# Designs tried in a protein design run: designed miniproteins, single chains, continued (3). Part 56

Each design is a single chain, and the fold is of that chain. pLDDT is the mean over its residues in the fold that is shown.

## One batch from the design tools (miniprotein)

Design m9933
Fold by ESMFold2-Fast:
Structure m9933 (fold): chain A 111 residues (1-111)
Amino acid sequence: MLEELRELLDSPDPEVRLEALRKIAETKDVEFQLEAATKALDDPDPEVRREAARILGQVAPETDPVETLLKLRDHPFGPLAATATMMIIGGEKGLDAVAKLSTEVTRRYLE
């Protein structure tokens, strides 16, 4: 099962990779979910990246959301992945992440 899901993540078909991520999210194996989702953030398919961001937002609440958003911003499709991550975090944490990201972007551009 675990090895089969890893093989599906390496599929040339983005729909198969997306389905594999959804199944990984259902396994409740936090370490595997973090590993698979982190790799999938660099996926060429925007829907696969969106699902990866969703999984990271749900299983890594202790991870600094600002750091994650900054990494996603610098990717060629970063704005879409960052938006997906903010929608997943939601609520007060999502708003705090947006405020911190805005401050960090301003800081880096002014200095």
Scores: mean pLDDT 63

Design m9934
Fold by ESMFold2-Fast:
Structure m9934 (fold): chain A 57 residues (1-57)
Amino acid sequence: RPPTPEEIEALTARLQELAARYQASKDPDEKKRIESELLETIAELQRVNDARDAAEA
């Protein structure tokens, strides 16, 4: 099933939010936690984009 535009937008918005929180945070433990979520969100967005491109090909 190709991902919906809403799913891609939600993941992109989450990525932007996490990046902003990472830069704003002063706590190293908080930054590490946000970085983990950023990497997971990037991986999920990549998978969603790959699935969309495969469905369109």
Scores: mean pLDDT 78

Design m9935
Fold by ESMFold2-Fast:
Structure m9935 (fold): chain A 94 residues (1-94)
Amino acid sequence: LPSEEEILEFIKRQKEEAEKLGFPKRAIAVGEFLALAAWMKEHLDPAEFAARRDALLDALLAAGEISPEMADRLRAGDWSGAIALAQAEVEALK
């Protein structure tokens, strides 16, 4: 399992690459979080997954990488709702 520092560094690097290509940073952060959350959900027990998820979401929110509404949806397990918010940011750039 990657450390939280390694996960945040990976998300930061992906955000920098995507910003260089014109993608909105929040959409990239949501996408990378969902990939990591899917992996964690399969490999961690429910309590450890919840703790890791919440710590990562709090860090992303504090860094401005995701919106409060995205964080709320991701905590609730409403991944489709979080994706819809990210897609709205992508559409706003067209």
Scores: mean pLDDT 72

Design m9936
Fold by ESMFold2-Fast:
Structure m9936 (fold): chain A 56 residues (1-56)
Amino acid sequence: DPLKEGYEKTLKENSEKEGLIAKARYYYGQAAISTDEEREVYLKKAEEFEKKAKEL
C-alpha cells in the first residue's frame, strides 16, 4: 500500500480492536523487511497496537 499515511489515518479514525490488530500486523511485517532504525520504530508501533488490541 503506497499510501501508508492515508492507511494509518483511516484506521486511526475508526480505531477499535480490529483496526489495532490490522495496524500491529502491518507494522510487524514492515519491521521484518526494514533497517535497524526503522525496524525498531515499527516494532514499537506494532507492540503498542497489539497491546491495545489485547486489552480491548
Scores: mean pLDDT 74

Design m9937
Fold by ESMFold2-Fast:
Structure m9937 (fold): chain A 97 residues (1-97)
Amino acid sequence: MSRAELYKELADWFEKKAEQSTDPAEQAAYYRLASLFYRRAYELTGDEEWKKRADELEKKADEILASQPDPETFKARYDEALVKASKEAEKKLRERL
C-alpha cells in the first residue's frame, strides 16, 4: 500500500471515530487528526479534493472548540484527547508500514 493510501485510510478511520464519538473533546480531536491525514495525502498526491476535505474537517474541529461554554478547560481535555488519538495513529502507521 502506498503512503498516500495509508494516510487516506487513517483519515477515513478517524473521521468515522469522530462521527461515532459522544464526547465533544474526543470528536474535535478525531476531526483534527482526520484533517491532518487528508492533508498529508494531498501533499503526496496533489489531489485538491483531499485538501478540501482536510479544510472542512479542521473547520468542524474549530467550531466544536469555539462552541464550548468554558473553552479554556475544554481545550485541556481536547489536548489530552489529541495525545491519545495521536498514539493510536502512530500504532496504526507502525502496523501497516
Scores: mean pLDDT 83

Design m9938
Fold by ESMFold2-Fast:
Structure m9938 (fold): chain A 81 residues (1-81)
Amino acid sequence: MDLSGQEVTALIRELLERNPDASLDELLAEALRRRHTQAAVALHDLRTKLGASAAEILAVLERNPDLTTAELVAAVAARRS
């Protein structure tokens, strides 16, 4: 089922807030277990392409909760530059 980019980032934020001590790999596994495939793909891209941490993603979402997945990736990339 296709979610909007904003709905995908809301799911990512929920996973981060419910699992504050989890690694990004653990969050990816939880997203896959819950069948949130779009959230899992976004988390995989953030980890593999940007080397992002869960804390970096959460910090971006806390300041900008209405981001799409593309905007989230861009914002995390900008913080790592």
Scores: mean pLDDT 77

Design m9939
Fold by ESMFold2-Fast:
Structure m9939 (fold): chain A 63 residues (1-63)
Amino acid sequence: DEEAAEEFRLYVEAKLLEQNKDKYGEETIKRAENLLQRARDKGYERIAKLLEEVIKSIKEKLA
């Protein structure tokens, strides 16, 4: 299923951002926000929540 494959790819990308958030800074926030928009547009609620938490964590670390 194409939708299931796309959802899985977004999930993997979100997990990679989570694992490497210390190395990315502001560019990671922009990338995560773009992925979040894609997840929301597709209705991938679990992935959207994961990306929101990643963005929040990075912002708190940079503050």
Scores: mean pLDDT 76

Design m9940
Fold by ESMFold2-Fast:
Structure m9940 (fold): chain A 74 residues (1-74)
Amino acid sequence: SETERKQKILRITREVIDLAEKLIAEGKSFEEIQKAVREHAEKLADEYGLSEEERQALLTAVDQLITALVNDAK
């Protein structure tokens, strides 16, 4: 159902955010964080069996999140 897939997206998003927090704590650059987080999100989307539309929505959300973090650093 739509609800079950939405729960998968939320779980993936949480894992992506946790990864970003870990990399920030490790002192990684924002460019390194962007790359690692995006790659991880793509792999998780495939692993969790998200539809192409859901995958695109997830990647857009991830890109917006990382862009906001980088923009605030300016």
Scores: mean pLDDT 77

Design m9941
Fold by ESMFold2-Fast:
Formats: structure tokens, C-alpha cells, sequence
Structure m9941 (fold): chain A 94 residues (1-94)
């Protein structure tokens, strides 16, 4: 399964992101929520890229095109998750 292979590939990256968030905020619940958001966002984004590549541009959709798109999705997902974690941490101080 594509989804199972992607989840396995993401597991070490999601774990590193969880540890980074946990170390920065010292909040296990916030860190777990941020890590889950990265995982869910990347899986959804990758599935959309794969579907579009196979249906709209199958003749030009290469492994390299997919890998480049996946890296951009990961970077964007991590940035969004960090921004949401920071806002949630700020609200908890009030």
C-alpha cells in the first residue's frame, strides 16, 4: 500500500519533529498534536499529488517529480504545525 509505505517513511521524521516540539515547549500534548498534524498533512498532500500526477500528467509524472513535491509538502507541513503550536502555547500562558 502506498499509504503504509509513506507512513513508514515519515515515522522517523515525525518522531524527530515531536522531540523538537516537546523540547521547545515542554508540553507533551502540544508536541503530539503538532507531530500528528505534520503526518496527516503530508499523507493527504502526497495522496493528492499522486492522484493528480497519475490522472492529469501520467506521461510526465516521474519518481523525481513526486520526490520533489513530497519534500515541499513536508517543509510546508512542518512550518504550519510550528506556527499552530506557537499560537497554542501562547494561549496557554493566559
Amino acid sequence: SFKENLEKFLEPKVEEFYKEMLEKYKDEELAKKAAKLVKDTVIKGAEEVLKNGLTKTPETFTTEVFQNALLEIIEKAEKEAKEKAEKEAEKKKE
Scores: mean pLDDT 80

Design m9942
Fold by ESMFold2-Fast:
Structure m9942 (fold): chain A 65 residues (1-65)
Amino acid sequence: SSRTLEREVEGDTTTFRGSIDGKSFELVVERVEDEEGNRAYRVRLTADDGVTPAELGEALNEALA
């Protein structure tokens, strides 16, 4: 099994890009404020067909450890 992961931080936006067994994914996490000024996050996931949430979770867990 082959897995790659790249992390980019730009201001309040963190982007994780990588591949799992030749399938690409991109996870964008943006730190924002809600209507009441509380901390919130906008999360956008774009992944090729066949990338499972479990595979993404393992890749991200390794990157954050």
Scores: mean pLDDT 74

Design m9943
Fold by ESMFold2-Fast:
Structure m9943 (fold): chain A 78 residues (1-78)
Amino acid sequence: SLMVDAGGKKKDGTEKFFTNMSAEEGVNKALEAAGTEKGGFIAAGKDGTSTGVVGTAEDGVKAAEEAKATRVGVGEDE
């Protein structure tokens, strides 16, 4: 299952993740949680490789699927 970073943390330092969802659903949820409609996406694959892409949710989904990502983060433009 894809694990997607919610794009932020609570003051406790607790990280939020979305699991058991498709790459598209997870990326869209991460953007919503971050309060943005596009940004920098980092998709991490099983072998520890990472792919960075800047763009919309569609760009993030493509990167996550191509990398067979286990985790996707949303951040600033990189």
Scores: mean pLDDT 55

Design m9944
Fold by ESMFold2-Fast:
Structure m9944 (fold): chain A 100 residues (1-100)
Amino acid sequence: MSLEELEQEFLELTQQLLSLLPEDKRPLFRDILVSAVLSEDPEEFEGLLDGLRVFVLEHTPEEQRETVRRLMERLVELGRQLHERASPEQRRALAEKIRS
């Protein structure tokens, strides 16, 4: 997968997960995800993604739980690839897109 394709899928998954969250929980989701994307420390990055997974599962309806789990698994996999492959400038640009 190209970096551009990876970034596109990551943003698509971000929007899908946001649509499943209550409106009042969307800003915190974005803040945690942005912090993860911008993190330079691998341990901090993994901790933020684990926290995000728990947060999303807590704040989504039970009937969406399997969908949320699959979307989060994919988001985490793509997030790890982005952290490894994207430059700091590319991660900053991605964070701006997540905030909008």
Scores: mean pLDDT 84

Design m9945
Fold by ESMFold2-Fast:
Structure m9945 (fold): chain A 69 residues (1-69)
Amino acid sequence: AAPSAERTAVHQLVNRAANELLENYDDKEKTEEIEEELFRELAEVVGPEAAERIVEAVRANVDAQVAAE
């Protein structure tokens, strides 16, 4: 299993970014900035390959939430 401290850090980063993406969903420049920042921070914790997958999952979840409205 992943270390609990790393899992907590990932969870906090994902929750913050998901909320910011939902708030700024119609602002393409802002959403790109949020995604880039999330990727950089996640890559430091879990590495770039896992970070890309997490960012993709967060984006898909945000898109699904917006589409469900």
Scores: mean pLDDT 79

Design m9946
Fold by ESMFold2-Fast:
Structure m9946 (fold): chain A 79 residues (1-79)
Amino acid sequence: MEEILKEYEKALKEGDFDKAVEAVQRMAREAGLEITDEEAKALAQLPPEIIRSMLEAVRAGLMTREQFLATIPPLKPLK
């Protein structure tokens, strides 16, 4: 998780949205969560710490997959 989170942070700083989406999908899988490409794109617009805390809540059983998906913000338009 920590290594993937660092990759996500670097991708965001470099403006590499495709790598950011890939990192989000990998973090979700490590948390035992299966997400779609569209869900990963929406998540890839959030700060790294927000994604980490949400996925940790799912892993800890404090949040269901359905509740997690319901909190994902709509995909922001690309510049």
Scores: mean pLDDT 73

Design m9947
Fold by ESMFold2-Fast:
Structure m9947 (fold): chain A 69 residues (1-69)
Amino acid sequence: KEETVLRIIDAAAELGIEKATNKKIGELAGVSQQTVTKVRSELGEDEFLSLVVERDIELGVEDIKRAVK
């Protein structure tokens, strides 16, 4: 279960929180849209968004380092 949650958060961060729909997150994470909806509901929107933003910052920092090199 936790692996699935992490995949969903990672997918949402990669897509960008603003444009990440449950369907797109599910497609990228390799899970159903229903699974994404359930995970978001179980975490709560505020917690989910916080985790996605934290992951997005991590990914963004690494991408910037790679791009400027």
Scores: mean pLDDT 73

Design m9948
Fold by ESMFold2-Fast:
Structure m9948 (fold): chain A 95 residues (1-95)
Amino acid sequence: DLSDDEIEGKLKLFDRNQDGTISIEELIAGLQFLQDTGEDVSAETLSKLLNYGLKKGLFDEPLLKLIKQFDLDGDGTLSADEAAELKQHLLKTYN
């Protein structure tokens, strides 16, 4: 249900230092903020955000490598299930 403009707006909000790329720390901070405010991102919405960011080259190298580890089918995109596993890993590991 999100337009490309809405997705891009959310991703730009995660870019806290405004360097044009999103780091692992910025993604964690953004996801934690949304969880804490009751605006928690569904797995389906997160999948759309991550796939848009991959398509537009919005992720730094460490985050890109981490995302690729969760792309289990190797098709260059994340399913909702893969996005959910990535979110759980990030929030569990970097608390």
Scores: mean pLDDT 75

Design m9949
Fold by ESMFold2-Fast:
Structure m9949 (fold): chain A 80 residues (1-80)
Amino acid sequence: KHTFKPALAEVLSQVGLPRVATLSEARAGLGTLATLEGLFDPEKPGIVDVSDSPLKELFGVDELDTRSPKFYELLESQIE
């Protein structure tokens, strides 16, 4: 388990995840949040549009590819 930085921890709390979680739990939580907020791009499998989301400021990107190892790298960048 990893302790996430406050900004990601706040986002994950919206889906009931604690501040200390695994990368897999954090990825699953963000997937749940993206589903609830309707952020998945219907034309691009696994792509989440975060341009209008707090996740844009958090990760510094306009979209997340949940199928890419880069998504785990972005999550790792949010570990304390």
Scores: mean pLDDT 75

Design m9950
Fold by ESMFold2-Fast:
Structure m9950 (fold): chain A 89 residues (1-89)
Amino acid sequence: SSLEQNQKQAQQNLEQFKKVGEQAIKAANQVDKKKGEELEKQFQKDVDLIQKGLDSPSGAQTALDGAQSGLDYYTDELNKLEEELKKKK
């Protein structure tokens, strides 16, 4: 079943996404507290949307796509923030 496979993959991606997102928020707060607050607000919305997809019988593909896109976005953002943080220290 594509639904079961997509839910499993989306859940794994969501776990990694949460880890990376928390690191990105922490880095953003060290660079600029306002940027960290805005990133945290956006991250919570993204997590909520992915979770809503996982909880819906028809949302598994949307959850998978959201988790994959979110993981890519926050990984890229974390890398940029860590570079900026090193530059400021």
Scores: mean pLDDT 79

Design m9951
Fold by ESMFold2-Fast:
Order: sequence, then structure tokens, then C-alpha cells
Structure m9951 (fold): chain A 88 residues (1-88)
Amino acid sequence: SQLENWKEIVKYAQVNGIPVSMEDAEDPEKIKEKIIEWLKENGLEVTEEVKKRIDDVLEGKLDPKPFLLELSVEAGVKLLVEGVDKVT
């Protein structure tokens, strides 16, 4: 079901550190908004391709697990490359 798909999206988003809650699973537009906001906050460009992939995931056309992992890795790589740790 669509609701089951949205719950899986929220679950994998949470596992990958994206700040969505299970309450958002009842509103796919909130899921999309929070993913987009998180991407912007982590300095990632929200292209039309990224927005389409989010839509495809929400519609059950794309597996959320590898997609959300990919976004999380890209955010992590971005932070690692741009990060300046004063301790080291």
C-alpha cells in the first residue's frame, strides 16, 4: 500500500539521519519537504532529478533504501570534504 511505502521511506530516512518522524508517514508532501530541507541544510543541490527521484520513491516506483542511503552518503562526503576540524 502507499501508506506502507511511506512508512518505509520514513524508517530508512531516520536510519540515515534525515530528520523525519513516523507522524510524517501520513503526509507524503511533508516527507518530501523534510528531505528537501535536509538536503539544503547539508549543502546538497536540490536538482529537478533529485526532486523526481523523491517523487518516484513516494509513488513506490523507486526503492527508498538505496536512494536514502545514497543521499546520506552524499551529505556525509560533502561534510567530510568541507569540514575543518580545529582539533586536528
Scores: mean pLDDT 76

Design m9952
Fold by ESMFold2-Fast:
Structure m9952 (fold): chain A 67 residues (1-67)
Amino acid sequence: MAELDERVAKAVKEVGDKFGLSDEVIEEATKLVRRYVAALSPAQQAALTDEDLKVIATHAINEVLEK
């Protein structure tokens, strides 16, 4: 769980830094990704790659920016 949370934070930060986003947007997107991941089964969480997390992070960032 803690390791996955750290991987989520890293993926969101890497995507956010690439697009020059503010810390506030990165934090809000991180909350959305963590919420999404927490709703997955343990087997689905274990199957998540860093690439999958970056894709999810990109979608979460777009959702934050569309609000």
Scores: mean pLDDT 80

Design m9953
Fold by ESMFold2-Fast:
Structure m9953 (fold): chain A 119 residues (1-119)
Amino acid sequence: SMEDKKKIIELLKKLQETEQKLVDAIRNNAPVDEIRKLAEQSLKLAKELLEFLKKNNYPQEYIDRAKAIVETEEQIIKDLDELSKEKDPVKQFLLRMRILFASQAIIEETKKIIEDIEK
């Protein structure tokens, strides 16, 4: 329905905005605890999106894409937990880059899903 499309687009836009804030926080070398709060907000939005798609019997392709976003968000949180304990500057840099690239991938995927739904 048009109402369902609107809710999905609103959730995807909120997810995109939160992930952009997370990307900006990583780039500005913000404290890990601040980045973690953004990641937890993004995971909550991604899980809400997945539940909504399942309840409204959306095609399996959209459900699988939302599951992939949830799994990527969970990996970001694991990487942030590792980063909070890491003492080696090189390993800290690699973890931050991994989180940055994962968050950028989620932003691009949310844009693609919005475009597909607005067709």
Scores: mean pLDDT 91

Design m9954
Fold by ESMFold2-Fast:
Structure m9954 (fold): chain A 69 residues (1-69)
Amino acid sequence: TWQEQIDQAEQLARENGTPEMQAMLDAIRQAREALRGSDPDTQEVAASGLLQAVQDLKDKVDRQKQLAS
């Protein structure tokens, strides 16, 4: 369900305490509220896209951490 995808995105963002992930958590909260009144197709597409965006950001942040001494 779209709620499960949003929940997964929120969990992934919470796993990283970076400022970028804190901003993403705010975006996830806003998206969850906006999607509540949307049609099922919009909910699924937007939730999937948000989960992908969080995963991409996590990968970027993790790579940056690996470069730090």
Scores: mean pLDDT 78

Design m9955
Fold by ESMFold2-Fast:
Structure m9955 (fold): chain A 93 residues (1-93)
Amino acid sequence: MSLAEATFGEAIAESSEEEREEIADLILQATLEVMAGAIALSAGDYEEAARHYERASDLYEKAASLAKGEEAKKVLLGLSEESRRLAEEARAR
């Protein structure tokens, strides 16, 4: 059993210390964008929600490019693709 926090911790463990700090910052920013997207959706602002989810996707993809572990890259790319899918769904309205 793994919590998102435990998975995140393991995902960045194989990177250099400097890369781990950058990855952590990118994941935090991406998570805040996902939350902002969810808030925009609840307000009925589908275009704003889509923009937030697109930013989250870009940030997760960048974090994945910096990660050295295969599992870390897989998790981050999965989050990027999920965020992109949410953006497309928001635009489909």
Scores: mean pLDDT 78

Design m9956
Fold by ESMFold2-Fast:
Structure m9956 (fold): chain A 64 residues (1-64)
Amino acid sequence: DFEAYAEAVRLIQQAIDAARTESVEKGRELLEQARKAAEKTSPSLRDVLNEMIDAAEARIEALA
């Protein structure tokens, strides 16, 4: 559970970095992986992760 949370946070950071350094498309792919990792966490942790993912998606869209 906590390991899945840590992996999702890592994927969110990688998605933002990839959107800046590679492409918005690559960032979106990594963000989808983060969403899948978040689904493996408890409901309370998933809610926090979904909020972080939504914020990251807005940042990635601003780069498009």
Scores: mean pLDDT 82

Design m9957
Fold by ESMFold2-Fast:
Structure m9957 (fold): chain A 56 residues (1-56)
Amino acid sequence: RAAEALARAPTDGGGAAGELALAGLSPEQVGRLLHEADPRISEEAATAGAAAFSAL
C-alpha cells in the first residue's frame, strides 16, 4: 500500500521499526526496544509504526 510503503522509507524510527517487524518481532516488542534504545521515541508511535508494517 502506498502509505505503508512511505512509512517504510529509511527514517529515524520508521526504518528500524520496519526492519524489526520484518524479522518477525511483534509490534509491541519493536515499540519497547525502540523506546529503550531512545527514550525520546514514543513507545506508542514505534508500536503503531511496526503494526503498520505488519499489516502490509
Scores: mean pLDDT 59

Design m9958
Fold by ESMFold2-Fast:
Structure m9958 (fold): chain A 90 residues (1-90)
Amino acid sequence: MEELIERMTEVLVKSGVPEDLARKLAERIAEAVEEMRRAIAAGVPREVAEAAAQARAAEAVAELYAALGDEELAAAYRAKAEELRARAAA
């Protein structure tokens, strides 16, 4: 997990994302992936676990856009996260 966070942070920083925001996004995505794997191992249907992980990733992206001052893209990704959460809850 920590190695994945560090690698993702490096890629995002190299792509122009500020280090603090890059690390925060990488950490949240790594957490979503780990929870997805744990849910699948616990017997949650893969499609449901994937939808939940995608919702968490979309929320993380929304937070990044909000921090960058792009409220329109932040709102769009929050709406996508809600759709994915509704699918995961079914």
Scores: mean pLDDT 79

Design m9959
Fold by ESMFold2-Fast:
Structure m9959 (fold): chain A 78 residues (1-78)
Amino acid sequence: VEKIKEELKKKGARVLTGSTTRDGHPIDYVYGILYDEKGNVIGTFSRARGPDPELERRVRRALERGLQVEIEHLNRTK
């Protein structure tokens, strides 16, 4: 996650990510929308601990509504 954040910052893009839950269990998920300096969407990327299309859809919907989230760790423990 940290490497991806640094790579995207080098490209001058913003990364918005979030955490969500499935069946009451919190899951860390990274879904990023790339913005240029004018705020236009120029691309997207996603990375999860495992494949979860429903989780991806939920995170994408939240970001599409203009909700801003921070980059989350792929594991929940520090």
Scores: mean pLDDT 49

Design m9960
Fold by ESMFold2-Fast:
Structure m9960 (fold): chain A 100 residues (1-100)
Amino acid sequence: EEEKFKEEAEKKIEELEKKIEELEKKKEEYEKRAEEEVEEAREVLEEAKRNSERPSSVQAGEVLREVGESAEAIVKARKAEREKKKAEEEKKKILEEKEK
């Protein structure tokens, strides 16, 4: 009968809902990391501003590293968002198929 299809659809929906929650959490974690790295870079630049008109080579290196880490975090956040959208679309298709 249709029971097996119903059970498989419900299980798939549960798996997709869990995946969506995990991806949302990962996205938030990466966005927070990106913000923290930008703030650290800002603090280094503000310190240089107070003590001299130009940052030292060491301070410039720290800013570049922090900007790089922020950029990587943003890329990871965007990847998580794309994967979440795909999971949401897949869930919608299964729900539409289940309704007939």
Scores: mean pLDDT 77

Design m9961
Fold by ESMFold2-Fast:
Structure m9961 (fold): chain A 73 residues (1-73)
Amino acid sequence: MEKEIRNYRAGMKAAEALEEFYRKSFEKQVELARKRGDTEKAEQLIAEGNRLVDQARKAREEYEKKFKELKEK
């Protein structure tokens, strides 16, 4: 139980960190692309970043569900 709960909690934190990492990394890349006048690249980075952030959020939600299930037992 304890290892499983810790693993799911670690998974949630990892997914949260990954979500923040993608947001910050893509924000910087978009800013750099815009500074270069590369609007098309900036739009591509926004779309890609949004997809990766959404994937990380869904992974976090799955870990949250498992964490709650284990906590109730």
Scores: mean pLDDT 79

Design m9962
Fold by ESMFold2-Fast:
Structure m9962 (fold): chain A 68 residues (1-68)
Amino acid sequence: SALEDLARLVALVSGLSFEEALAVVEEAIRQSPGMAAALAAAKDGLEALGRFDEAERRLLSQLVHAAL
């Protein structure tokens, strides 16, 4: 889903776990319904992630988590 993809993008950029990133994204949308516009703007980032296959996305996730 777009919500899960955005949470993965936030996790990759911020170093948060997927669960923490998902909670942050859900809370932001709840506090600001206008966040739909920000989600649309994040499409470019989601599309960039779509260029990686599943194995490459897992490797990126592992590298980010290893930096903790």
Scores: mean pLDDT 64

Design m9963
Fold by ESMFold2-Fast:
Structure m9963 (fold): chain A 67 residues (1-67)
Amino acid sequence: MSEGEKRLKLQEFLKSKGIKLTNEEIDELYALIESGATPEEIQAFLESKGYKITLEDAEELKKLVLS
């Protein structure tokens, strides 16, 4: 799967949870996950943008980027 495809799947997943990020914030999140961020770090990043997610949601985001 290309980086573009992973990015689109990431956006689709976030949209399904009611999370709307800018393109820059999506790029930040993608880079964070690709660098080996923990589910807790992913959760904290999204909380810093005003969104709450579960650890299960954060784990799913990791799978989408690292697959």
Scores: mean pLDDT 82

Design m9964
Fold by ESMFold2-Fast:
Structure m9964 (fold): chain A 93 residues (1-93)
Amino acid sequence: SDKLAAVARAQREFGVALERAMARDPDLRDRVLALEEERLPLAAQAVKAGDMKRALQILADLYEEVARLAREAGHDDLAEAARALAEAIRDLA
């Protein structure tokens, strides 16, 4: 699926940008990890409940917030990759 291929590409680009940003900025790393610890379990619960649209909304909102934090911290590549991932996830819904 073209949409699944777009998500897979955005996820790879996000992962690379995230690794680079976290190596340079431990404060950003800690904030991103805290967001994931809070929101990923909620997305997993939505999946278990059969509410895939809710799960995708939670994930898209998570990556939009990561993009905001990255932009504020001056990590433009990560901000761009996170926003692209959020948009690709939204397009699945």
Scores: mean pLDDT 89

Design m9965
Fold by ESMFold2-Fast:
Structure m9965 (fold): chain A 64 residues (1-64)
Amino acid sequence: SLEEEIKQGDNILKATDMFKSLAERLNAGEATESQVNEIIKQMGELSPLAADVARSTWEKWKAK
């Protein structure tokens, strides 16, 4: 439905904003792995695709 499509788009934007905020906190040394995993879980509730991308990015960042 149109309502579901609008909600999906809004959820993706919110998940993207959460990821940007997380990246800033990681660069500042203000987040633990447990907090990162919790944020990824919350992103998954908004958008499973966004959570998958965030998880892959986090794993690559840790591998540096």
Scores: mean pLDDT 75

Design m9966
Fold by ESMFold2-Fast:
Structure m9966 (fold): chain A 88 residues (1-88)
Amino acid sequence: VSEKELDAEVMLALGEIVHGIGVATGDYAGAAKLMEKLVERFEKEFPEDYEGLARLYETLADLYSKAGDTENAEKWRKKAEEYRQKAA
């Protein structure tokens, strides 16, 4: 495992932790904001990790959906589907 591969796996694990905190606390909006920052960093560092990006976008869409932010939830869900297709 290279430093870069380890960083990608750690960032994906952090995404799961942020989602879990949102679920545990009910602060889905706050969790979504933290998740957006993680997504922005992942996009910059691992732009060709389509599987990782799709997974992060799916989590972000779920958080916005649970926060009642339908517009952002739909935006990120569509992006997740696009990147799932790229990963195939």
Scores: mean pLDDT 82

Design m9967
Fold by ESMFold2-Fast:
Structure m9967 (fold): chain A 96 residues (1-96)
Amino acid sequence: SSAEIQRRLVEAAGPAAYEAARRLLEELGLFERLEPEEAEQLLRAAAGSAVSALVEEYREEGLDMEEILERLRATPPAELAERMYRILKEAIEKEK
């Protein structure tokens, strides 16, 4: 069940997370500074981090995993991407 839940999280939130990460990296000018392979690795890491952080926020709100998956599926992709973009941006600002 754990592996199935992880797969469903990637299906529900992955595309929006990747869009959020891409937007942030473009705004930071990182695609111009990094080799394509390095940029892809950073996109993957950032997208994964955004999904994990969003899931944790929902858990703190008292949602179980089935409720989180339903919330992710019910959220418009653009809204989901914007929320994850804010999570990523706050994370990098806190590292400074």
Scores: mean pLDDT 82

